# Designed miniproteins, single chains, continued (3), part 45

Each design is a single chain, and the fold is of that chain. pLDDT is the mean over its residues in the fold that is shown.

## One batch from the design tools (miniprotein)

Design m9635
Fold by ESMFold2-Fast:
Structure m9635 (fold): chain A 65 residues (1-65)
Amino acid sequence: SEEEKRKQAQELFDASKGGLEQSKKLRELGKQDPSKAKKYLEQAAKNEKTAAALRKKGEELLKSI
């Protein structure tokens, strides 16, 4: 149903937002500990890529309504 697709899209958008918030924290940790900066930045980039994929999936669900 349209309602179920909107709910699923919202869950994907919420998960995407959560991933972006985690990536922001990882980038902040990298600034605080330069010795681990590369590891934190790589993990942040991975989380950002996953978040972008989740957002795109949510957008595609809304287009299918």
Scores: mean pLDDT 88

Design m9636
Fold by ESMFold2-Fast:
Structure m9636 (fold): chain A 95 residues (1-95)
Amino acid sequence: SKELEEAFQKVLEAQGEASRAFAELLAAARASGDEALLAEVLEWGRELDEKLRELAEKANKAKSDEEKIKLFEEATEVLEEGIRWAEERLAELRA
């Protein structure tokens, strides 16, 4: 369905943005010499990967387009939350 395709595209777009935010934050953390911040950034990436893996497993097992759409919407929300977290940390580092 068109709605399923649109939901999936939003996940891909959010993944691209999250990857860019993570790369920028990781580079900033490394440049700062703050080992605690570097550890926090790596832990954030690990937790995000785990959440996305669980949602992907649920989507793979989903038997209807409606269930898949809801899981893709949840994945998008998780990614957007991660992007906001990374942007807030970057703003703090640049202040």
Scores: mean pLDDT 87

Design m9637
Fold by ESMFold2-Fast:
Structure m9637 (fold): chain A 50 residues (1-50)
Amino acid sequence: SGEDMVPPEVVALAEAAGIDPLVFLTLEALARSGNEEAEREYRRAVERAR
């Protein structure tokens, strides 16, 4: 994709969740495409980050 920059807010959220920011973005993209496993992992990461 043309997005080489990870937004600082996404980096902070991923770090709070204990996940690599690129992995976090990948999980979000896969969850949006309907991957159920990615959706579960993404939800867990978001919950962990709060």
Scores: mean pLDDT 75

Design m9638
Fold by ESMFold2-Fast:
Structure m9638 (fold): chain A 82 residues (1-82)
Amino acid sequence: SMKDDILRAIALTLRGIGHEFEGNYREAGDDFEEAGDLYAKTGDYELAAKLYRLSGEAYEKAGDLEKAQEAYKKADELLKKA
C-alpha cells in the first residue's frame, strides 16, 4: 500500500513535470496536487509541501487562482506540522 502510493506519487510528479514542459499547466497542477496528497498520506510532509507549491505555481500559470490558493494553503498547513 505505502510503496504503491510512493510509486504512484513519483509517476505523477514525473508526468506533472512533462506537462509543465509542454505548457499544459492545468494537468501539471492536478498531477502535482495528487502527488502531494500521496506524500502527505505516507508522512513525507516536506516533499508533499514542495509538490503542493509546484501545483500552486502550475495553477497560477493556468490562470486558476482559486486552485493555486488552495494548493499554497495545503503547503502552509503541512509546513506547520514539520
Scores: mean pLDDT 89

Design m9639
Fold by ESMFold2-Fast:
Structure m9639 (fold): chain A 68 residues (1-68)
Amino acid sequence: SKVKLYVLDENNVILEVDEDGTLITSDGKKIKLKKGKHELSLLDAQGILELSNGTKIDLTKDAEVIVL
C-alpha cells in the first residue's frame, strides 16, 4: 500500500493512509491510525507504519512526500 505525507510546516504533517494501521514512532509510542488523513507532528511521522495487511513502511524513506 502507498502512503502520502503532506508537509504543512516545519513541525506538522498530514499522513494519508489507505488502510488501518499502527504508527510506531522513533521514541517507541504506538499510535493507532484508521484509514484516512491524520495530522501528526513531524517527529511522530518519522516512525514505522505497520498496516493491517502486515506491510511495514518507513515514513522517512517509503512515503510519497508532498509539500503544500
Scores: mean pLDDT 82

Design m9641
Fold by ESMFold2-Fast:
Structure m9641 (fold): chain A 64 residues (1-64)
Amino acid sequence: MDAAVERLLALGARVGDTSPEVAEAVRALQAAFGLTTDGVFDPATAAVLRTLTEGEAEGPFPPG
């Protein structure tokens, strides 16, 4: 679990206004969740971040 990814959860709420440093962390997140690893906050990437921020750290599998 990376602090950079956790920072993305706070900053990633804002799509379209990201730093290049954030883009690298986004790529890692996208790869982990099987998304297109283009380093851009796409709606799909935002959706997985939302799932994580809404109470679950794991988005690929539905919680109990």
Scores: mean pLDDT 62

Design m9642
Fold by ESMFold2-Fast:
Structure m9642 (fold): chain A 66 residues (1-66)
Amino acid sequence: GEEERERQREELRRLVKKLGEKIEKETGWKVRGFVLDPETALIVLEKGDERLVLTLTRAELEELLA
């Protein structure tokens, strides 16, 4: 139901935060913002004057953090 989707979004948010911290520590790219759908996260990264946009599924986020 809808409650399960909200829990999935909260879990995705936590994964995005962890990935953002890892990326910032390893590369210096900073998370500028993100948009969460139930199964997909769009993450905006910035380093100086450069910007990158990543689109990752929940499974890809879990793999990158494993």
Scores: mean pLDDT 79

Design m9643
Fold by ESMFold2-Fast:
Structure m9643 (fold): chain A 93 residues (1-93)
Amino acid sequence: EAEKLKEEAIEKMKELAEKAIKAAEEGDLEKAKEYMEELKKYGKETAEKLAALGDGESAYEVAEFTAEQLAKIAEAIKEALRQKEEEEQKKLE
């Protein structure tokens, strides 16, 4: 049961991360941040559930995976912001 919960959670988190990254790439930073917060909350709640089931190792794996996905989303948002800054700089010329 705990192993299945972990597998289902990782799949859901991958989906949320993909949606967040796509939103950031499309310039929808607000939507990207919403998916990022949803992923953060889902990862935390799932890790807590796994820990409550006595599976601390799976809880830790979910927490680490959450951090990795959040880092990927942050990089996508950072790149989108960098592109906006370059456009503003060109406008000043």
Scores: mean pLDDT 81

Design m9644
Fold by ESMFold2-Fast:
Structure m9644 (fold): chain A 84 residues (1-84)
Amino acid sequence: MLAEKMLEILRSTENLAEAIDKVKELVQRELGLDEKLAEQVAMTAALSYLTRSEEEALRVTEFAIEMALKQAEERKKQEELAKL
């Protein structure tokens, strides 16, 4: 569902930069990701939307969300280890 909303924003927004910003804000709010990870997810979704079929763009966007969540978890573990 989130990936579908992201692609809908990219589809319905004429200005690509505005679309990417809206997708970034959505990802930050829905997933609690930091700005860098949210921007990476938004950029991956935008690139996939421009270069792939709609079905492939959806799959790549879903995969990008999963990878960003794993990166956020791993970074949090590394920060906790650095405090020991």
Scores: mean pLDDT 80

Design m9646
Fold by ESMFold2-Fast:
Structure m9646 (fold): chain A 69 residues (1-69)
Amino acid sequence: MLSEEELEKEVQEAFADMYVGLGNILESRGKLEEAAEAYRKAAEIYESIGDKEKAEEARKKAEEALKKA
């Protein structure tokens, strides 16, 4: 029932969620610069699929991680 474009967006959102999870793990291990990169990738994917709220949240996490690095 979803269009091919909507299915692609769901797949991309799953990848973005994985990058957020990776960022959380890296941040908990003190790898703040790597965590920031993971959060930035998640934010770019969320932005590309129109999820502005999650994109903003991921971007803020990236900025906070870099600030602590």
Scores: mean pLDDT 81

Design m9647
Fold by ESMFold2-Fast:
Structure m9647 (fold): chain A 66 residues (1-66)
Amino acid sequence: MDAGERSARAAEEAAKRGDGVAAAVAGYLWYQAGKGSKELALKALEAATRGDAEEAGRYAVESARA
């Protein structure tokens, strides 16, 4: 089962609808499961706090695929 790809897809879908927080949360949950990149997950959260859904989604996808 490719849980990383599922997390990446969820982040991408959230970013497409302008929901940077949902995108960042998807990446962060994947990191908390002991997978992905902590640095990229944190960058996604920082982008979400700025209201930048595109950057949040991009970092969350990169974290999930790391």
Scores: mean pLDDT 73

Design m9648
Fold by ESMFold2-Fast:
Structure m9648 (fold): chain A 92 residues (1-92)
Amino acid sequence: SLLEEAAELLRRAAELLREAGKEEDPLMREILETMAILLITVAILAAENAKDEELARKLRELREEVARLIREERYEEAAELLEEAAEELEEE
């Protein structure tokens, strides 16, 4: 289902952000951050293609908050937020 696919993308993004938080190489960290945001963007595009406007809006708001936490180097909090969002999607 769309919700299961979106949840899987958010869980993968969370894993990438946890790895970014452990990464000592600034370039590799930026690559991991970019890949995580790309996975959230893919979930947004899937929701938009399915005409689920409410899900697309929620995922866009989530992406903005995750981007803010990344700028503050709060990688564990960003990962936890993504995992919580994935769990909520799998409940419905």
Scores: mean pLDDT 90

Design m9649
Fold by ESMFold2-Fast:
Structure m9649 (fold): chain A 60 residues (1-60)
Amino acid sequence: KKKEAEELAAKGQKAFDNGDYKTAAEYYEKALSLDPENEKAKYFLKEAYELTGDKEKAKK
């Protein structure tokens, strides 16, 4: 599961780098569902929510 979470976080990173913050958020949410301690996914998920203007989700 940790390896699967890392793969999902890597897909989120690619989407984030391409400016597709909504897709990045979806991948990071999935990564955190498998590994809640993944600090990278948690950090970039918050950033993706801020960049999409979803203020409620960004508060997480």
Scores: mean pLDDT 75

Design m9650
Fold by ESMFold2-Fast:
Structure m9650 (fold): chain A 71 residues (1-71)
Amino acid sequence: AIEEAARKAVAAIEAGDAETAAEHARKAVGGDDGAGLGALVRKLLAAGDAERAKAYVEGAARQAALSAAGE
């Protein structure tokens, strides 16, 4: 589920595991948007911006969950 994948991505960000975080972020959203989110998470974590990576994952997952529930 979107929420489960997003939780795993956030947990990986908090643990400092950039590759696991990017993979779960990609799975949470899926498709091209998921691939873009995974790449962004890796880039932000490489830059030391874990707080922003976490915010992007949570925001994107919330939007994906709303879209899946509403459409």
Scores: mean pLDDT 79

Design m9651
Fold by ESMFold2-Fast:
Structure m9651 (fold): chain A 54 residues (1-54)
Amino acid sequence: ALKLAEELSKKSFEEQVKELKSKGLSEEDAQKIAALLRQGKVEEAAKLLEKNGL
């Protein structure tokens, strides 16, 4: 989860949402995680990824 969050943080918001949706997340969950990454909250984003099985 943390490694995925770190890699996603290097991408644009739109690419983050697209990649998360391709991994089976809903639009809402993908946007929430991407918003945390934009805020620099990488650990919080990683915890949400783990809760979604990533």
Scores: mean pLDDT 81

Design m9652
Fold by ESMFold2-Fast:
Structure m9652 (fold): chain A 74 residues (1-74)
Amino acid sequence: SLAEYLREKGLNMLANLIEALEMSLALRNVERARTLLEQMKKEVEKTDLSPELRELIEREIARFEAQLQALEAG
């Protein structure tokens, strides 16, 4: 998983946020998911990431945003 890959890279905070966000979305906890997504975006801005890794993480953020939007619309 992406979280496991990030943990192997020493990016434990981002890995933990991804796992927490996936769980919150699975449980349909919209408020928690929104909070975690904002925290993840903030963490990405603070973290020195390679361009390739940043692109990968930004794609996952976009997927989480789409999932959250779908939950909020239903």
Scores: mean pLDDT 86

Design m9653
Fold by ESMFold2-Fast:
Structure m9653 (fold): chain A 60 residues (1-60)
Amino acid sequence: HMTLEELVELYKNGTPDEREEALIRLYEEFGLTPEQIAELLGVSPEFVERRLAAIRARRA
């Protein structure tokens, strides 16, 4: 299992697939809101919401 700090690092320095994994795990495993994820990653909440929706739709 990765820590929250390790998932943030994975998002910042990882591959595109690793960035998607980090976003989903922050949301699903850590129960963070899009607002909280946005603060951790230095992006907008709207960006996080759109990426999570796109990733989940693609996985269905």
Scores: mean pLDDT 81

Design m9654
Fold by ESMFold2-Fast:
Structure m9654 (fold): chain A 64 residues (1-64)
Amino acid sequence: SAQEAFEAGKKAFALGDYRSAAGAYERALALDPNYAEAWRNLGEAYEKLGELEKAREYFEKARA
């Protein structure tokens, strides 16, 4: 489910595995594109990866 993918992303993020976290959040969003929390967390993962422009775009999607 989208929620299970989202929870997997949160676990990876907590372990400092930002690349795996981003992948898990992307999977959650493939299952539910309206999952605002997943867009926000994907933005945070990309901030940690240093991809600030991409992070900003994902934060904007979380607010739409």
Scores: mean pLDDT 87

Design m9655
Fold by ESMFold2-Fast:
Structure m9655 (fold): chain A 98 residues (1-98)
Amino acid sequence: MKKLEQELVLKLTSALLLAIGELIQAELEGAPEEVLEALKRIRELILEALKAFEKKDYDKAIEHLEKALEIAKEHNFEDIAELLEESIELLKELKKLL
């Protein structure tokens, strides 16, 4: 139980740090505004999911991560998408334990 919660926080933190790193790199390289807005939105959705998780609102956390995953897949942010998919599955497992 505690191990699943720790794994979830680590995966979400990793996804968040990747999104921040990609955003900084994209800004420095003059990427299209569309790409910058996508990365900002992914970051916001991960933070919203973490807040929902802290309140034990697993359904809300899953909803925010599913929205972030759609954006990541649309823009081919493969590493972020993988971490988001794994985080959604961990949240679903945690919900089953309630």
Scores: mean pLDDT 86

Design m9656
Fold by ESMFold2-Fast:
Structure m9656 (fold): chain A 89 residues (1-89)
Amino acid sequence: GEAQAKAIIKRMRDILKSVSASSTDPELKEKIDGIVEKIEEALKKGDIKGAVKYAEEAGKILLESPNPSFRKIGKVILDYVKIIKDLLK
């Protein structure tokens, strides 16, 4: 349901904040920070679908990272996105 979807989105947001905090790449940091802000705004507005779309965008960005830890996190984010899409069907 929506409550479970919101909980997973908040977890993804916190993971993305951690990625930004640990990144030494200023361009990646700025992209992820911008997406986190969009996720937080979508959550404030109750826009669950928008928040999921932004999380999916972040996951795809992380999959393109030269950092193998960030690629692994990108895969985890995309797996959470699949779970949320199934919860909202």
Scores: mean pLDDT 87

Design m9657
Fold by ESMFold2-Fast:
Structure m9657 (fold): chain A 83 residues (1-83)
Amino acid sequence: ESLKLRIEGVKKLKEGDYEEAAELYFKAAEADPDDPYRLSWLALGYEALAKYYEKKGDEKKAEEYRKKAEELRQQELERAAQE
C-alpha cells in the first residue's frame, strides 16, 4: 500500500500537481509507521507543499514548509548517524 502511494506521489510531482503529491506522500508515511524511510516520505510531502506555494507566489508559506522538510531530513540524518 505504501509503495503504491509513493509511486502515485512521484507521478503527481512530475505532472506539477504538488498538492496531490504532498497528500499521497503523507498517506504513504501514515500507511507504514515502522517504515525506516517514514521521515523521508514526510519530508517529500512538505517539499511538495513548498513547491505548491512557490507556484502560487506565496513565498512565506513555501519557506515555512521547506523548513519543516529540512527539519525532518535532519532528523533522518541524525538517526542514520547513530546506527
Scores: mean pLDDT 79

Design m9658
Fold by ESMFold2-Fast:
Structure m9658 (fold): chain A 78 residues (1-78)
Amino acid sequence: MREQEIERAVKELKEAAEKGDYDKTREAAHRLGLILGLSEEQADLVGRAAYVALKSGAKPEDIAKAVLTVARTLAEEE
């Protein structure tokens, strides 16, 4: 189920961010973006944004919420 895949990816992203693993946070956000329907280029940008946010002291929950919001917005067409 898509929801199960999203929940797993969100959990992986939060766990990486909670551990302060910047590279795994970027990779997990990239993967979550792809699951949510982003292109490779869009997923890469979202991953890089999550990396920068974590380095700037953003909370794991806020990073996950931002990735979900941005990815869903970008995946929608007119």
Scores: mean pLDDT 81

Design m9659
Fold by ESMFold2-Fast:
Structure m9659 (fold): chain A 60 residues (1-60)
Amino acid sequence: MTLEELRKSIEEAKKRIDAEIPSIPNVKPENRQPLVDGIKEALELILRGIERAIEESKKA
């Protein structure tokens, strides 16, 4: 697996979360938006880490 492939997988996961979170059973509506926001924030941090790793690998 390349870092570019991993980045695309995370980007796809972000899109799927927007579609799937409303369908999660037993999550109250008032808790869904904070959950979505938290997951998106975590994925954004991961994407930034991957971008940095890609830049570092290009220097070698």
Scores: mean pLDDT 73

Design m9660
Fold by ESMFold2-Fast:
Structure m9660 (fold): chain A 80 residues (1-80)
Amino acid sequence: SANDEEAKKKIKEIYEEGKKKIEEDKKNKASKEELEERLEEFKEKLETVLKAYKASEEIKEEAKKIIEELKEEVKKVIEE
């Protein structure tokens, strides 16, 4: 559907932005708390898109995978 296509585009854009922001946070030596706040920010952005577009279960699963990937990036920064 058109809504799912727009939702998928938006969640991909949010994922790319999230990765860049986490890399910036790493460069700026952000605290664990700041990195966790960044993760929550992007989780909220993804949830907002899913609700706005009434995304299908398929798109919700893609967003869930994106959240997990961003969590892994944050963990890598914290562990270094």
Scores: mean pLDDT 83

Design m9661
Fold by ESMFold2-Fast:
Structure m9661 (fold): chain A 84 residues (1-84)
Amino acid sequence: DTLVTPSPLLREILEKVGETKDRYTWGEILNALMEYIEKEKLLDPEKPSIADLSDSPLKELFGADKVDIMSEEFFLALEKHLTY
């Protein structure tokens, strides 16, 4: 798998779940981000794919108050914060 370097904004979020490495696989980034979303209880209990970002650093990362974690927009926004 290709290793990627997270942006400073994404790195701050990863540090909140104990991730301190310089580089990650894409799968490791996704797992750490999902752990953060679950830890902060950001998912809508009625629509579990929708994350409320309004009171989190993820609002700055995604540029939106809400995101569907299964959407193409979620993955495209996240990819902009990774360097190969």
Scores: mean pLDDT 80

Design m9662
Fold by ESMFold2-Fast:
Structure m9662 (fold): chain A 100 residues (1-100)
Amino acid sequence: MRYVVSVLLKVKSDVPLEKLAEAHAEGARQGVERAGGRVLDSKAIATETPEGYLIEVRLVVESDLPPAEIARAAQEGAIEGVKKAGGEVLFSSATALRLP
């Protein structure tokens, strides 16, 4: 099955936004791959706010996992990646929508 997976993180850090966005995207990819999924495409949108960075990564994923499980795998990977890069995760959410 194919899914669009969206992972949204609100991050506090002194690390440059570009590096945190890269860590988020790579972490999400690694989480999906670890769960047995395949990432076909990846896009990141990042914005600076007074409270920190708001980063959304959108993945196109091929997986046999249920949507909630693939979303969770991407979310856990993204959080791990950002924490490893020196970011503090203030908020996280993830969704997966099945493609036709």
Scores: mean pLDDT 86

Design m9663
Fold by ESMFold2-Fast:
Structure m9663 (fold): chain A 100 residues (1-100)
Amino acid sequence: PSQEEFDRDVAIALGLIALAVTKIAVENGADPEEVRADLTRLVARIKELLAQHLSPEEAARVTAALDRYNAEAVQSLEKGDREGAIAALDAAGDVLTRAS
């Protein structure tokens, strides 16, 4: 494996860990505003890392999908729909897994 492949795989793995931690917080009834703030920061960091390691076309596609699922997770949390928020986080994780 090249250094670029390693750095890309590490960025994806860190993104998956961050999403998993956010999912656990949602499952344990963390405050929706705190989860929203944390999720926004984590998604921004994931996008920054992926932009450095993916082609511009792939980065744009993954970024658009992450924005969509982040918005769905936030909307679900605002409505008190924890299952919907968890499903959106799982979908975001699937996007990252497919990028590997």
Scores: mean pLDDT 76

Design m9664
Fold by ESMFold2-Fast:
Structure m9664 (fold): chain A 69 residues (1-69)
Amino acid sequence: EELEKLIEEAEKNIKATRDKSLLPKEVDDQVLEGVKTLVAAVHIVVAKREGNQEELERAQKLLDEINAK
């Protein structure tokens, strides 16, 4: 679950940046979606490489949620 903790930390950092209102809302949302998609994809690749079926399914669900909007 070390990878999952890294993903969670990255998401927290992104939210902190958003709270500072550094970017227009439209651009901010687009960047957040892009980062979330990338993080989920990386998690899938790593889980597949490790042969961790449970984490693969978990990461796949995250990606599905992002795509569903």
Scores: mean pLDDT 68

Design m9665
Fold by ESMFold2-Fast:
Structure m9665 (fold): chain A 92 residues (1-92)
Amino acid sequence: SAAARAAAERFREGLLQLADLAAREKFSEEEIETIARQIRQALLASGVPEDVAERVAELVRKALEAARAGDMETARRHAEEAARLVEEALRA
């Protein structure tokens, strides 16, 4: 649906901004874990199945860890995969 695609695009853009911030501010492991947990909770509240929300949270962790290490190409790939899973889960 157009709404699911728009939500996934907003999610991707937000995650890429978080990745840029993680690279610049050098997020701690605890900060990355907290962000991933908060995103998982938000997805569950939006009706995303638990297994999908957990996979997305893991991709968020990997994206932010890659960005912190300076690997923005890997961070972008993980962010795109996470957004794709969100879009698929939100299609009704």
Scores: mean pLDDT 88

Design m9666
Fold by ESMFold2-Fast:
Structure m9666 (fold): chain A 61 residues (1-61)
Amino acid sequence: APSLAELEAEMRRLARELGVPEEQIDRLLAEIDTLPEAERYRAVRNYVALLRAELARQRAA
């Protein structure tokens, strides 16, 4: 399984590819960083899945 750091890096990469401003990515990660460790991993994993789905949707349009 990927580490939290690897998932956060993947989330940043996908968000950049989708055109999300760096400031918004930084705010989102800062909000996630306030969560308990177990919830943080799940939150980042879920965001990565969501961003991958959105990227696939945009490529299909």
Scores: mean pLDDT 82

Design m9667
Fold by ESMFold2-Fast:
Structure m9667 (fold): chain A 79 residues (1-79)
Amino acid sequence: EYEELVKKARELDVQGEKAFKQGNYEEAAKLYREASELYRKAADIAKDTDPVMADYLRRAAERNEELAKIAEQKAKEAS
């Protein structure tokens, strides 16, 4: 069920934000990428029964991928 994947993805997103605020940019990037993967998997499951939710979840995956790139860039700037 995609709801369990969404809950885990949200947890990882929160952990990523916490890591980012603490300046742990490499850790934040990893957590955001993991969240993105779970949102994408949830979207794939939802696509046949709830296309609107699947679209929302794909956008959440894309947003987390962008946050990961920002965190990666911040890690490079800190070096």
Scores: mean pLDDT 86

Design m9668
Fold by ESMFold2-Fast:
Structure m9668 (fold): chain A 58 residues (1-58)
Amino acid sequence: SSALERLREEVERITAALPESARRWLVEEGLRAYEAGKPAEEVLAAVRRMAALLLDSL
């Protein structure tokens, strides 16, 4: 769906600085959460928090 495609693009943009394995995991988890009924804004906020934590551990 168009909304799913936009969410994927946004997650990929947020996670661009992460290693490929972490980026792939966050994209997959974000899309799964959205498909489970979480609002896109909540999914994106969670992805941003996790990406920041992962970057701090590099």
Scores: mean pLDDT 84

Design m9669
Fold by ESMFold2-Fast:
Structure m9669 (fold): chain A 60 residues (1-60)
Amino acid sequence: SSLAKQVLQIIEDKLGIEYAMLAAGLILEFGVEEGTKLTIEDLRLRGFYDVAEELEELLK
């Protein structure tokens, strides 16, 4: 599966469809790598540190 599909699935499973849709919007506008980085920053600001860390591991 693509990186985008993995990122969106993790967010949906952990936080629900609304957060997955926000992440999808960022990925569509900024691309997969940059959109995922922006999503990680947004999730940290919201206090979802564990999910943000899991997503950072996918970018390695």
Scores: mean pLDDT 87

Design m9670
Fold by ESMFold2-Fast:
Structure m9670 (fold): chain A 64 residues (1-64)
Amino acid sequence: SAAAEEAARRAEEAARAGDAEKAAQLSTVHMRLGLKEGTPEGLQAAGRAAAEAGNLAGSHAAGG
């Protein structure tokens, strides 16, 4: 859906900006929307965004 797609896009933007917490939160929203619609692509995109958010959190913990 447009809402799920927008949530995924915002999660990617947050991840690129280094906001791991916001990226994870938006990925959760995308997951919920994707589960409701049952799209494998939405679930995959949410998984990738969550992985990137995890990597960014590690970088932030290391001071940058």
Scores: mean pLDDT 63

Design m9671
Fold by ESMFold2-Fast:
Structure m9671 (fold): chain A 66 residues (1-66)
Amino acid sequence: MDTDMLRSMALRYEKAGDLEGAKRYYENAILTKPTPDVYLRLADTYEKLGDLEKAKEYREEAEKLR
């Protein structure tokens, strides 16, 4: 429930172009329940913010959780 709400809020901010807001909600979702999907979404958000190193790091974390 809480993780799904955090993901829903992050997606809403992402669609509105508020990438910093989206990042914060995805980070909180990972703290609640780390899943590959949330890591991939956070990686995409970092890439859009221009942080390619963090984007790569979170994609690797997603692969480890499979």
Scores: mean pLDDT 79

Design m9672
Fold by ESMFold2-Fast:
Structure m9672 (fold): chain A 55 residues (1-55)
Amino acid sequence: TTLSTAQIDALISLVANNALTGAAAVAQVAAAFGIASLDPDAVAAAAVAYLLAKA
C-alpha cells in the first residue's frame, strides 16, 4: 500500500528525532492516521527514497 507524502514526512520526522524506535514510530503513525497496519520494510524503503530525492 502506498503512503501519502504527509504520512511519509510524519514517519521521517519521528525516526529522525530519535523519539521512538522504528517499530514504535510505525505504530504511532498508523494509530495517528487510522491505518490498521503498516509494513515496516515498505515504509523504510519509501522513507529512504524520499530522503534521497530531497538530497
Scores: mean pLDDT 57

